Designed miniproteins, single chains, continued (3). Designs and how they scored, part 91

Each design is a single chain, and the fold is of that chain. pLDDT is the mean over its residues in the fold that is shown.

## One batch from the design tools (miniprotein)

Design m11148
Fold by ESMFold2-Fast:
Structure m11148 (fold): chain A 97 residues (1-97)
Amino acid sequence: SAERERLLAEAEAEVRRVIEEGAEATLRREAEREGAEIGRTPEELREDLRQLARRMGAVLAARGVDDETIRELFPDGELYEAALAGKEETRKLMAAA
């Protein structure tokens, strides 16, 4: 449980930073950093960005962030759609609980 609490606190701090800096810029920076370390292709980096945007959208939705704010955080249309898909996954999980 101590490990879980630390990971949750780290995720919470990361979400706050993303909101402050802008989600798209933060996701691109992190994807480029990881991609440079493991030799990702541009196509793989684009897929990584979409997956990160989807996960971020789910977290933002869980915190009550609205679609208009998500649009401002993700000005790229593809990343915005991925973030909204993550939000919908969160809604479905909450409806199933």
Scores: mean pLDDT 69

Design m11149
Fold by ESMFold2-Fast:
Parts: C-alpha cells; sequence; structure tokens
Structure m11149 (fold): chain A 85 residues (1-85)
C-alpha cells in the first residue's frame, strides 16, 4: 500500500507541471485515501478514490496532465486493494 501511495503522489506531482489546479485537488483526495487507509477505513478510502476519478473526468486536462493523473488514480486504487488484502 505505501509503495502504491508513493507512486500516486509522484504522478500527481508530474501532473502539476501541466495543470497545477487540478493536480492540487487530486493530491487532496489522495491524501484523504492515505488517511483512511491508516485508520483502517477502506470504505472511506474507496470513496475518496471515486472522488478523485470524478475530478479527473470533470477537469479539462491537457493530454500529459490527464495521463499522469490517471496513473496517480490507478496507484491510489491499488493501494486500497493491497491494504484490504
Amino acid sequence: AEEQLKKAFEHVEKASEYDPEAAKKLKEEIERVKEAIEKGDYEAARKHVERAEQILFESALSEKAFEHAREALAHAAKAVKEAEE
């Protein structure tokens, strides 16, 4: 879980080079995913992954920002799955 969260934050940082406003919102939701995992609240963690997905779809991102944001979200989702296992 920790390795996947680290990769999620790395990809959000790369997205911020192209779209800092959308990346900030995605980072806030991924931080909420990390907090929920640390508390053992995997239902809340999944909800925050879903909110990050909504931000991804609602934001008019450049191709590069979208690619990095999508990878960040994928790693955040894997972190939740690994923490539940």
Scores: mean pLDDT 81

Design m11150
Fold by ESMFold2-Fast:
Structure m11150 (fold): chain A 65 residues (1-65)
Amino acid sequence: ELTNAVYEIDVAVQRVTTEAGDTIVFNAENATPAKTRTKEEADKLLDEALDRLRAGDTAIELKDV
């Protein structure tokens, strides 16, 4: 729950920054929770983030059609 909230904001921030291209440059070392959490958990969180983003992309892709 708490971990999920942190990852959600990180993923959202990274995407918004990329699209807006403003403020701070969010990169793996800055936005990726992997550096904040344990390497093992970070890898897991990264996979989960990718999975969630993929799920979102799939939904968006479907709506695009």
Scores: mean pLDDT 44

Design m11151
Fold by ESMFold2-Fast:
Structure m11151 (fold): chain A 55 residues (1-55)
Amino acid sequence: SEEEERKKLIERALKNAVSLAEQQGRPDLAERIKKAAEEGNLEEVDRLGIEAATS
């Protein structure tokens, strides 16, 4: 289903974004990314992942 596909996309984005935030020494971003993923907000997870990449 679309819901299951979206959940998998969020899970992958979460893993990548959290890993990147941790590598950049941004535990604050990692916490925000986890919260966005819990809320099902893929767009916010991606946005925060980009923020981590530019940290």
Scores: mean pLDDT 83

Design m11152
Fold by ESMFold2-Fast:
Structure m11152 (fold): chain A 60 residues (1-60)
Amino acid sequence: SIEDLTGIVGKVLDYRLPYGWHRAIAEALVAHQFDAEALSREKPWLKLDLAEKLVEAAKA
């Protein structure tokens, strides 16, 4: 579920983001079909290596 993915995003990033950002990243993961490069392009502040870790954690 999107709620479960939002929780995974929070654990992987291991820092506080503004309200709604963890959910927005989870929704972007689903929208881009777990494409780390596409996620990093949409959210340039999120480095590719971190985006790849998010995809890996979401698929685990």
Scores: mean pLDDT 77

Design m11153
Fold by ESMFold2-Fast:
Structure m11153 (fold): chain A 81 residues (1-81)
Amino acid sequence: SLLDEVVAALNEIVKELFKRHKEITEEDLEEMKKRLIEKFPELAEIIEEAYKAGLEYYKKTGNAEEALKYMYLVLQEKLEA
C-alpha cells in the first residue's frame, strides 16, 4: 500500500541518519521531512502536517525519538483516511 511505501521510505531515511548519529535530533526530524517529500512530492502536504505534529510533540516532551514515533502515527492516520 502507499502507507507501507511511505513507512518503508521513512525507516530507510532513519537508518541512514543513524549511521551519522547515535541518536535522533530535532535537525534529523527536519531532514527526514525533506527527504520524504523528495521521494513522495505528491504527499508533501500530509508529510508537512506529520512533521508539524511531531515537532510540536518534541517541544512538549524534549524527546526527538518519541516525536519521530508520533510522526509515524500521524502519517498512518492521514494515509489510511
Scores: mean pLDDT 78

Design m11154
Fold by ESMFold2-Fast:
Structure m11154 (fold): chain A 85 residues (1-85)
Amino acid sequence: GSMEERLRELIERFERLYRESIRLAEQLGSEGRRYRLEVEILEGMALISLGVGKVIEDIDFAIEQLEKILRELERLKKEIEEKLK
């Protein structure tokens, strides 16, 4: 597959995880407010990484940064899920 296809797949995965994490954080009520903000920070980091990758014309950089951000979002989602138990 092309690097652009890989980047698209990572963006789609981020959007899905973002939506799911926000929904789970909202289920925690007031306790979820900080988690929601942390998820929003990761969205900001993803947008910056994508923008920087375009400016420096380095799609591999954007992919590497987005993969790191996705790992952090997965960690946050798991932490939110543990709080809902």
Scores: mean pLDDT 87

Design m11155
Fold by ESMFold2-Fast:
Structure m11155 (fold): chain A 69 residues (1-69)
Amino acid sequence: SKVEEAIEEARKIKFGKYFTADNVKKLQEIINTLSEEDKAKLREITTKKTGSSDIEERKVAGALLMALK
């Protein structure tokens, strides 16, 4: 799904040494292709990931939060 594509792109960004404006822009471009329903679903998934016991999932959530603003 396009929502899953956005999550995987956020995961790639968080693997890197530094969170860059160009990488955030690419993630924002993917998010902008989502329907309002899928954007709402992505926001819900992001909120759930912020509370994860897995630090890597929380890092993914951080990238998604920056791109969703």
Scores: mean pLDDT 78

Design m11156
Fold by ESMFold2-Fast:
Structure m11156 (fold): chain A 75 residues (1-75)
Amino acid sequence: GPLITIEVVFSDGRKLTVEAETGEEAVRKAINLILTHASDEEVLGAVGAVLRLIGMLLDGELKPGQTVTIEVRKS
């Protein structure tokens, strides 16, 4: 079926994309990507991005065929 796409944009302009069949899997992949690639200057931005992704999942905003962009900002 159609995938859920999450595009993660870091403060330096890097874009990394995850795709999954379920919102839970998409959020898990996006969180792991953020934790792996966030710099020390982005720690609080990474926490904020993770909380936003969990909120989107719980609110049912992550649907098949949807693309969501999440920003990891400098602290």
Scores: mean pLDDT 87

Design m11157
Fold by ESMFold2-Fast:
Structure m11157 (fold): chain A 95 residues (1-95)
Amino acid sequence: SVKEKLETLRRIVLQSLRDQGAPEEEIARVEKEFDELLKNQPTDEELRKIAESHPAIQALKRAVDLTVSGEADVPPEVAEANRKARERYEELLKK
C-alpha cells in the first residue's frame, strides 16, 4: 500500500541521515515532514512525485550517490547501508 511505501521511504531517509551524523533537530524536522505526508494519504502517483521532488529525499539520493561513488569519506558500514537504501528506494519507485 501507499502507506507502507511511504513508511519504508521514511525509515530509509531517517536511517541515512542518522548514519551521516545529521543533527537531531534536522532528523526531527524530516520526521515531521513525513508524518504530514502520511496524514495526507497520497496516491501512488503523488508518492512518486513527492519522492522525486521532496528536498529530504533528494538530499538522501545525492548523499547515497556520493557514498557509493567513494567521494564521501564514510565508514564502510555506512557506505553499505546507503547502498542498500538506494536499492530499496529504486525498487519502491519502480513498482
Scores: mean pLDDT 66

Design m11158
Fold by ESMFold2-Fast:
Structure m11158 (fold): chain A 76 residues (1-76)
Amino acid sequence: MLDLLEEAIAHVKAGDLAAARRLVSEAIGELLKQGITPQSKEIMDQLLRAQRHLEAGDLEGALRELEKAKELLEKM
């Protein structure tokens, strides 16, 4: 999970939005497999916002949401 977020952040910084979007989708899928808790719901909401920013081409917005998701995941 954490590795997927770190790879997604790296791809956003490299401008590879297609790879970043794929990795965010994979992270969402893994989170769904683990079951939804209050903590994982907050991470899920941040990943969904990151996806929306990527679709809009807002790299700064995408990075902010991915970094928030990573921070919460590291605290779990």
Scores: mean pLDDT 82

Design m11159
Fold by ESMFold2-Fast:
Structure m11159 (fold): chain A 68 residues (1-68)
Amino acid sequence: AELESVPAGGNGGPELTPEELLEKSKEDIRRFMQRLLEAGRLSEEEAERRFEEQTKLVEDGIELQKKK
């Protein structure tokens, strides 16, 4: 079976706010990049770039949601 997410000790409640959703998305991206780095799938530089790119995409998505 695939890896099942664990909520961790923070706040994994239902009906996340846009801010919480953004934060969770960024954390997921960061964790994923770290795992890839540890597995040797990415270099440190590439992991940093991918994390920044993915984070910006999420932020841009949230920003577009605010725009009517």
Scores: mean pLDDT 70

Design m11160
Fold by ESMFold2-Fast:
Structure m11160 (fold): chain A 99 residues (1-99)
Amino acid sequence: MKEELKELIEKAKEGDEKALEEAAEIVAERLVERDPSLDFEELKEKTLKIIKEAIEAGVDPELIALMLLGQAGDLEAAREAVRLYHETTGAEALEPRAP
C-alpha cells in the first residue's frame, strides 16, 4: 500500500491528475474502513486537496504517503513519516551537531 500510494503521489507531482485522484481514493477508503460514519466523497475531496497542497509546498511524495496512511491508522506508516520528516527537516533546518 505505501509503495502504491508513493508512486501515485510521485506521478501527481509530475502533473498526472488521474494519479492524484487514485491516491485520494486509496486514503479515503482506508479512513472510511476505520470510521464507516465518515463520508467517502468528502474525505476524497479533502485528501485530494491535502496531497495537492503538500506537493506545491515541496513535501516529499514518500512523506506525504506515510503521513496520510498514518492518519488512516497505519502505525508503521506514522512512525516512518516521523522518521523521514526528521531526516528532511534536519537537512533543511537547524541541525545542531553535538560537539
Scores: mean pLDDT 72

Design m11161
Fold by ESMFold2-Fast:
Structure m11161 (fold): chain A 76 residues (1-76)
Amino acid sequence: MAEEARRIAERAANAGADAWVQGKSPEEATKLAREAALREGADLVHVYIGPDKVTVAAEATVGDSTALAVATRPLP
């Protein structure tokens, strides 16, 4: 269960980060990232925008196990 939650969170964080860099504005990017994470079965919990990079955090719950994962992408 903990392993599956972690796997889902990792997939969701990566999908969210990939979707975020496709957005034309931070608002659109965050919406796309949230939708991508949700399709993987996780919630987008944080987006950290740095000067050169964006970091997306996603949280997944499977049974009684919760996992958090982050993915980083360079800004377009």
Scores: mean pLDDT 81

Design m11162
Fold by ESMFold2-Fast:
Structure m11162 (fold): chain A 90 residues (1-90)
Amino acid sequence: MMPKLTAKLLTYTPTSDPRQTYTLLVTLDDNGNVLSVERLVEDEDGKGWYERLVPRDGQLVTVSSREGLDKEELEKLRKELEERAKKLNE
């Protein structure tokens, strides 16, 4: 039996990089432990990158990344993150 999962979707612009928008999808177990973090970074020029991180020994480690994403790929990934968050929180 899989534990009940929840998701937290965050969108923010870092103070150090005001030209970039970060979208994070954090997946949590039923005890509030982080199972994964998906990060999508979009710049104002319509370029960006994606990474997936998982916890290992109290640290988040990158297990997957995609660089050189165009505007269409970024829009598709952002919508996929939003839909996953909705589905997990139902």
Scores: mean pLDDT 80

Design m11163
Fold by ESMFold2-Fast:
Structure m11163 (fold): chain A 79 residues (1-79)
Amino acid sequence: MSVKPDDTKEEILEKVREMLEQGVPARELVTFINEAVEAGIDKETLEELLKLLEEYAAQGNPSAETAALHVQGLLDQLD
């Protein structure tokens, strides 16, 4: 896919932000990210997710820290 709507990326980022603010466990966040990957999100969306998760991890969110490590592992597998 050479063209992707900004809306789809923003929807994924917004949903992850909502989950982090609701304090969902890392398991649920990782499951959502895996479902998004299976649905066809690209490397650029994963990189934006990593950035978002690292920002929340820096604020002391343990689910964000765990999810950031998971996303980094997914990015490493793509190379």
Scores: mean pLDDT 77

Design m11164
Fold by ESMFold2-Fast:
Structure m11164 (fold): chain A 82 residues (1-82)
Amino acid sequence: MEERLDELAKEIAEKFGIDPETVRKALEAGYEAARASGGVTPAVRDAIIKALKEAGVEVTPELVNAIMDAVARLWLEERLAA
């Protein structure tokens, strides 16, 4: 999980030109929200947006959707492995 989070964070950070640690924190927040909600719900988007704003990053729909897609991939990977 942690290694996969780091991998996805680096991919998104490289694509959008932002700090990988910032993306990783947004992914962690989104994934925690998904676990709490039992799936990828609006709470996931809210958690991602909050993490990005707290880091001082410009919140764009493209960036939020990329992180949401990564959270959805992690959620499916965990469900397929369990």
Scores: mean pLDDT 80

Design m11165
Fold by ESMFold2-Fast:
Structure m11165 (fold): chain A 80 residues (1-80)
Amino acid sequence: MSEEELREVIKKFREDFEGALAYLREHPDEEVFERFEEQVRGEIEKLKEAAKPLSKEVQEEIEELEKEVEARLAELRASL
């Protein structure tokens, strides 16, 4: 996977994540949220593995994405 391909995957992940958060805010369900939380964490781990042979810049971009995702999951959990 190239850096450009990985950045497209990250962009798609951000779009899907935002859509899922919007849905969960309108339809709060703790069990669905817990499964969603585990799924997105698993996807971030896959992105980290894909970035290992790439630049430090891409690796840091994924670490920042993980931080953003965790903060937004915590905000949603607090509103459930």
Scores: mean pLDDT 83

Design m11166
Fold by ESMFold2-Fast:
Structure m11166 (fold): chain A 89 residues (1-89)
Amino acid sequence: MVEEMARELAELAAEAARAMGLEVTEEDVERAYAYFKGLLSGLPEEKREEAAEAAKEVLRLAIAGDLEGALAAEAEFAERTKAALEAAA
């Protein structure tokens, strides 16, 4: 269920951004959804759950107020996932 996972991650990302004091619009949520959907769709089915769980952990840290830790972990996760996806393509 790539669409459901991507939607959940996009909504958590919006909550994390708002917790950090950032303004989040519906357009921002749509962009996050497209980003996560692209990432998850490029991964094998079993890897999708692992990636989603890792992303949720980063976002939960951000929501809890660990802004610096969450941003660093998110950047690393995004970079690794993007590199892996590009290498697989």
Scores: mean pLDDT 73

Design m11167
Fold by ESMFold2-Fast:
Formats: structure tokens, C-alpha cells, sequence
Structure m11167 (fold): chain A 67 residues (1-67)
């Protein structure tokens, strides 16, 4: 399901962030949102949230993109 994919992706982003791999977290979030059919504005917002370390917002926006 799209919800299961969103959760799996979010957990992987969190794992990268905990390892200090911000560029990998950003790339995964961008690619996953694009594959889910997110708009350019949604992708930009998700990427910015990941870069800011605002994982709660990044996960929320990613879940919306997968809906």
C-alpha cells in the first residue's frame, strides 16, 4: 500500500539522519516523493524539511505525497 511505502521510506530517512547522512536522506526523500507523483512544490517542501532536520514535518509531507 502507499501508506506502507511511506512508512518504510520515512524509517529509512530517519536512519540516514541518525547516521549523519543528510545528503542520502535528502536524495531518498526527493526520489521517493517524485516516484509517488508529488508536485515540484511538495518535493521542495519535503527536501527543505529534511535539510532543516525537521523529521516530523518531512514525514508528514511525505505521507501526504503518498496519499
Amino acid sequence: SSAARAVATALRIVAYHLEGKTDEAVKLAEESAREAGATPEQIEAIVQAVRDGNLTEAVRLLAEAFA
Scores: mean pLDDT 82

Design m11168
Fold by ESMFold2-Fast:
Structure m11168 (fold): chain A 87 residues (1-87)
Amino acid sequence: SRSAIQQRIRDAILRNSQIQRALFQERRNNVPQSQLDEIERQVTQINNQVSQVQNLFAQNSPQSVILQQIDQTNSLIDQAQKLLDSI
């Protein structure tokens, strides 16, 4: 349903916000800059993908297209989270 898709978008936004907050804390903990920079690049890409998903949702695009973009966004979030968890 449209409400279920909207919830998935909200969940992705929340997860990305949590990663950004954790990244801010890790920059204060003397973590290797290369790892932080990689996570930051992924966060930038996630922000762009979230914006695309929100735009597709607003345009009432086919659910299959929106869900595919959400899945791609979640894959990037999972990659960023794994990098963060490795610190």
Scores: mean pLDDT 86

Design m11169
Fold by ESMFold2-Fast:
Structure m11169 (fold): chain A 55 residues (1-55)
Amino acid sequence: SEEQRAQALGNAAFAEKAYTDAANKAIERGDVELAKQILENGKKTAAELRASAAA
């Protein structure tokens, strides 16, 4: 339904924010390698949530 698609898109945006915040904290601690992994996983998660919204 349109409501479920809107929810999935909202979840994708929320996930992006959460992963970005976590990555920034990793950078603040000097862990650039972990930050890169967090950002990559965040992009994959958001893409999957958006794909489910499009289906």
Scores: mean pLDDT 82

Design m11170
Fold by ESMFold2-Fast:
Structure m11170 (fold): chain A 82 residues (1-82)
Amino acid sequence: MFEELLELAKTHSESEIILMGYINGDVEKAVRILAIKYLLEKGLEVTEDFEENLKQLSEEERKRLETARITIESAIELLKKR
């Protein structure tokens, strides 16, 4: 599982990860991949522990994660309303 998230973070753009999140209906997976991606962009160590990864992010990067979460959740809700 973690190795899959790490590979997706390395090979996909932020927009592609957000797109995958709402297509698959998995907000938490997408947010975890984005946190990993932001740490990799900074050259920082990544762990399986999402909370430890969050502690290494800047306030701006945490706000980006929150915006991505809201975007994916809103898209999923719109699709459910049919």
Scores: mean pLDDT 80

Design m11171
Fold by ESMFold2-Fast:
Structure m11171 (fold): chain A 99 residues (1-99)
Amino acid sequence: MTLQVEGEVRGVGVLTKGTESYVAYVEGKARLDVAPDGSASGEAEVEATASDGSVFKIKAKVEGKAEIEGTEARAAVKLEGEEGDVKLRADAEVVGKVL
């Protein structure tokens, strides 16, 4: 049986548009399914702020490992998402609650 977790995601990654790459800070919300072994997968809706000040709203796939203590959950995750010609890859942390 999987547990559902909702939380805030924050991290740093790379935005790629065409041949250009930017360091980006990502903030958003994630919903994760956590397996009994701690494997976490799900989706996040994030705002990625590139180093040039550009902001992109991206729906990302999330994969990682979660630790659950009572009703609190923390997960170290990788985000992958695309919007148009923009691609995001980021390492992030999700801090949330078990549903």
Scores: mean pLDDT 83

Design m11172
Fold by ESMFold2-Fast:
Structure m11172 (fold): chain A 79 residues (1-79)
Amino acid sequence: SKAFENAKKLLDIQEEIIKKEGVKPKPNKEIDELVKEAIEENQLSPEELELVKRAAEVEKARAANPKLAELVKEEVAKL
Protein backbone atom coordinates (compact mmCIF):
# COMPACT_ATOMS: atom_id res chain seq x y z
CA SER A 1 0.00 0.00 0.00
CA LYS A 2 1.07 3.61 -0.58
CA ALA A 3 0.67 4.43 3.12
CA PHE A 4 2.95 1.52 4.07
CA GLU A 5 5.58 2.57 1.50
CA ASN A 6 5.44 6.19 2.68
CA ALA A 7 5.77 5.09 6.32
CA LYS A 8 8.88 3.02 5.50
CA LYS A 9 10.43 5.93 3.56
CA LEU A 10 9.78 8.40 6.40
CA LEU A 11 11.19 5.98 8.98
CA ASP A 12 14.33 5.41 6.87
CA ILE A 13 14.92 9.18 6.67
CA GLN A 14 14.31 9.73 10.40
CA GLU A 15 16.49 6.76 11.41
CA GLU A 16 19.35 8.10 9.24
CA ILE A 17 19.15 11.48 11.01
CA ILE A 18 19.04 9.81 14.45
CA LYS A 19 22.06 7.63 13.57
CA LYS A 20 24.00 10.64 12.23
CA GLU A 21 23.31 12.65 15.40
CA GLY A 22 24.18 9.65 17.64
CA VAL A 23 20.89 9.84 19.53
CA LYS A 24 19.49 6.84 21.44
CA PRO A 25 15.76 6.47 22.20
CA LYS A 26 14.79 6.80 25.88
CA PRO A 27 11.84 5.12 27.64
CA ASN A 28 8.57 7.00 27.12
CA LYS A 29 5.37 5.75 28.76
CA GLU A 30 3.01 7.65 26.43
CA ILE A 31 4.63 6.15 23.32
CA ASP A 32 4.77 2.68 24.94
CA GLU A 33 1.01 2.88 25.66
CA LEU A 34 0.24 3.89 22.04
CA VAL A 35 2.31 0.95 20.75
CA LYS A 36 0.56 -1.45 23.15
CA GLU A 37 -2.87 -0.23 21.97
CA ALA A 38 -1.89 -0.56 18.29
CA ILE A 39 -0.69 -4.15 18.82
CA GLU A 40 -3.71 -5.18 20.94
CA GLU A 41 -6.37 -3.57 18.69
CA ASN A 42 -4.93 -4.81 15.37
CA GLN A 43 -3.89 -8.20 14.07
CA LEU A 44 -0.57 -6.88 12.77
CA SER A 45 1.59 -8.84 10.35
CA PRO A 46 5.28 -9.27 11.31
CA GLU A 47 6.16 -6.53 8.79
CA GLU A 48 3.57 -4.11 10.23
CA LEU A 49 4.71 -4.90 13.79
CA GLU A 50 8.30 -4.09 12.79
CA LEU A 51 7.20 -0.71 11.36
CA VAL A 52 5.24 0.13 14.54
CA LYS A 53 8.29 -0.70 16.69
CA ARG A 54 10.59 1.33 14.43
CA ALA A 55 8.18 4.30 14.54
CA ALA A 56 8.06 4.09 18.35
CA GLU A 57 11.88 4.18 18.62
CA VAL A 58 12.01 7.22 16.31
CA GLU A 59 9.34 9.04 18.35
CA LYS A 60 11.14 8.21 21.62
CA ALA A 61 14.37 9.69 20.21
CA ARG A 62 12.57 12.84 19.04
CA ALA A 63 10.77 13.26 22.39
CA ALA A 64 14.06 12.87 24.31
CA ASN A 65 15.92 15.41 22.13
CA PRO A 66 14.12 18.64 21.09
CA LYS A 67 16.98 19.53 18.68
CA LEU A 68 16.52 16.19 16.90
CA ALA A 69 12.76 16.76 16.63
CA GLU A 70 13.40 20.09 14.85
CA LEU A 71 15.93 18.51 12.42
CA VAL A 72 13.50 15.70 11.59
CA LYS A 73 10.67 18.20 10.95
CA GLU A 74 12.92 20.12 8.53
CA GLU A 75 13.80 16.98 6.54
CA VAL A 76 10.18 15.71 6.46
CA ALA A 77 9.02 19.16 5.24
CA LYS A 78 11.33 18.76 2.20
CA LEU A 79 9.32 15.70 1.09
Scores: mean pLDDT 75

Design m11173
Fold by ESMFold2-Fast:
Structure m11173 (fold): chain A 87 residues (1-87)
Amino acid sequence: SIKEGIKKLEELKEEAKEAKTAEEAYEIVKEAAKVALSVSEDKETILKIIGLLLRAMGLYLDGELTKEKAVEIIEEIIELLKEELEK
């Protein structure tokens, strides 16, 4: 369910705050996107989640994916799922 997905994403957000490397931060963002994509049924929400995952990939490849940026991306995914839940 979307509610269970949001709960798991909140847990992944806390894990991202403790990330020690860009690689660890990127793996957490990938897991967050995977969880969100498994529970979203809205086409536009799915496309926005994919866009956020691609943003994380770009930051990672540029050596700019910090734990703070990973947390921000996961928070954006959580907000997308909350908006879908309220429709």
Scores: mean pLDDT 87

Design m11174
Fold by ESMFold2-Fast:
Structure m11174 (fold): chain A 84 residues (1-84)
Amino acid sequence: SMMEQIRKDMQGEIELAQQLIEELKRLNAPQSVIQQAQDALKRLQELLEKMEKGEVSNKEAMEELIHEAGRVVAVQAYLVALKK
């Protein structure tokens, strides 16, 4: 189902955000960058809980997922730049 796919994509972004936070801390990245990843993680976890409770539509869940995934991608790009 569409909801099942959105949930799987959201779980993947949560796992990626967790990995990015660990790598950023290992590399002593600025707290501002770590905080961006932590904020994205928190919002993705809250969104997943709301989806499980039926409190958001598939459209609203996808729009929020796109927004937070964009934040995760930006943090990942920062990490790639740090490793060069």
Scores: mean pLDDT 85

Design m11175
Fold by ESMFold2-Fast:
Structure m11175 (fold): chain A 83 residues (1-83)
Amino acid sequence: SMREEVLKQLTEAALYVRKAVDYLRQGASRPGITVSVSGDANGNASVTAEGLDPKYREEAIKYLSKAAKAAKVNFSTSFVVTA
């Protein structure tokens, strides 16, 4: 059913978001860093943050791209990374 397909897509997207957030936490030089993220259904994604390790930023972008594609959504949001 459409409901089951949507739930599957959202579940996959949620797992990718969890991985992206984990990488952002690992890459943060300190707690309290504000991170801005965006993605689109075509798999473009970006991360902007002061004090974020480029290696972990690149991994986060990879998983945000997968999340946006899985959910078929465009998004833009900001959040504070906590320890």
Scores: mean pLDDT 79

Design m11176
Fold by ESMFold2-Fast:
Structure m11176 (fold): chain A 76 residues (1-76)
Amino acid sequence: GPLEPSEEEIAEGKALFEKYLKDIFEPRYGKDLSKIKDWKKFATFLLIWNHIYKPKLSLVEFSKVFAYLKHLLDKK
């Protein structure tokens, strides 16, 4: 939402990440998410990657993925 990501947006973002962006991540970093040193920088990197190739996700869908990644950062 405009104030904070809703729980539904976070859940949808997780599903979209797993379905579409994991394939971009895995060839570069493998399946080990511990290689992500900074999830916020990684989220920015994914936005750039989505732009360079062809959009696998719309901006609206990508905002939900970003909400999920931000939730992971906030969750410790």
Scores: mean pLDDT 64

Design m11177
Fold by ESMFold2-Fast:
Structure m11177 (fold): chain A 88 residues (1-88)
Amino acid sequence: HHMEELEREAERIIEEALKKVQDYVDQGKLNEAIKVAREAAERLAELPYVSDELRDRFLEGLKKVSPEIAAAAGTAYAEAVERRRREQ
């Protein structure tokens, strides 16, 4: 049941991020969209558990909006995961 709570939190982060990224892209604000996607990726990396399915849904969702935004988010996620491992 604890895993279900983590899944719901991850889903909320993903849904909010994808909506905000799309809204910024629609406004021509690519830098703001990249910032939102990167911040969401870092938030996902800080969760104790995120399924591969949810992570892939996030990155694939961003890629459908812009490959550049997806690449930036993927890099931010990897950097946050490495940073967390070094702090352990």
Scores: mean pLDDT 83

Design m11178
Fold by ESMFold2-Fast:
Structure m11178 (fold): chain A 117 residues (1-117)
Amino acid sequence: SLEKKAKEAKTDIELALIAIEYLKEKKFDEAGELLDKIKDEELKQLLKMLYYLSAKIELSEEEIDLIFKDPKLKEAAKKLSEGDYESAIELVKEYVETLKDEEFKKKALELLEELEK
């Protein structure tokens, strides 16, 4: 079960992979709890962006500036808030393609492709 995997997770990447699976299942509360446990700030910001895209949560400009430090993720969050869901997904895809962790990259792209359906 995902709950058992979440309890056994030892690294930020393991937590991130499980969080993506929860987002695919629309288990937003469980995904949010895992996001809070991630220590790497860059990875945490990306997962927050994936969370807001999956839940279709529109943020204020003030909330975007507080949460996101990366310029591309800020732009994606602004596009989401404008209702430009397609542009938001495309910007996040471009960001994900720059990542070095191949397993996480693959899982994040799979989630983004499901969100386009």
Scores: mean pLDDT 86

Design m11179
Fold by ESMFold2-Fast:
Structure m11179 (fold): chain A 74 residues (1-74)
Amino acid sequence: SLTEQHVLAMVEYALSNNVPMEKIMEAVVKLMLSSKMSLEEARKVLEELQKRFPEITPEQVKKMLEEYEKRKAE
């Protein structure tokens, strides 16, 4: 999806410029929320993130998904 490509490109750029991981995670969650994607689409985006960026830990992916689910439910 276009949002998936945007998330991946943003994370690649942020990591290459030494942006703090907490800021990257917040930006990913915000971008996913603004795109009004389903929870299943969000899982797919985060799965692709995990595959492409080993700097992002499974725990960080889980935290981003939990924040997305929580904020989307509100």
Scores: mean pLDDT 83

Design m11180
Fold by ESMFold2-Fast:
Structure m11180 (fold): chain A 89 residues (1-89)
Amino acid sequence: MKISKPKTNDTILVIGGGKFALELLSKGQRVLAIDIDPKELEGLPGKIVDVDKMPKDAIQAGVTGFVGDYSKIIDQLLKQPSVVGVIEV
């Protein structure tokens, strides 16, 4: 099962809130969740990867979650044109 695409290609970064990311996804919002605790990312559709193993195009590769320190990847993700906002929980 796949979540319906949002009306826009806009993606929101969610830091520390896997449950909040799931709520946004249920509303049709595209999200990338980042958490140091892999348990907080359980239940997200798509791929969950370590921040040190991030592919060149994480969104195109179907990544929805990153495990580790968000400071390692936040600058790279914020440079993606589809990333329009950050929520820290």
Scores: mean pLDDT 73

Design m11181
Fold by ESMFold2-Fast:
Structure m11181 (fold): chain A 60 residues (1-60)
Amino acid sequence: HMTPQQIAERLQLELAHYATDKEKALEVIDKGIEEAKKHDSPQAERIIRALKAYKEALEK
């Protein structure tokens, strides 16, 4: 399993790659949330909340 820091770094790179593809960006976010949920830590909870907020912003 990736650490929460590695998840955040990977998501930043993947989201930059799919910046013009909303559907792919949403898929990357959903995968990031699922992977972060496997970690029982405050950092993982912060990442999940941030990703959910970003997903909501992209959907509006």
Scores: mean pLDDT 75

Design m11182
Fold by ESMFold2-Fast:
Structure m11182 (fold): chain A 61 residues (1-61)
Amino acid sequence: SAVEEAKKKIQEMIKQGVSISDIKKEMLKMAVEQQEAGDTETASQIMQLMKEVEKKLKEEE
């Protein structure tokens, strides 16, 4: 699913040391693509995932 692909991409980006800003940018692109495809539920799930990642990374800073 697109949500699982988003999770994999986020994990890879974190492992590669990509900045939080760039991770958020990529997740926004994925959410927008799902929204444009009419899959608002998947877009919402990706946005939720972004909030979870942001919280975890902020705690580690």
Scores: mean pLDDT 76

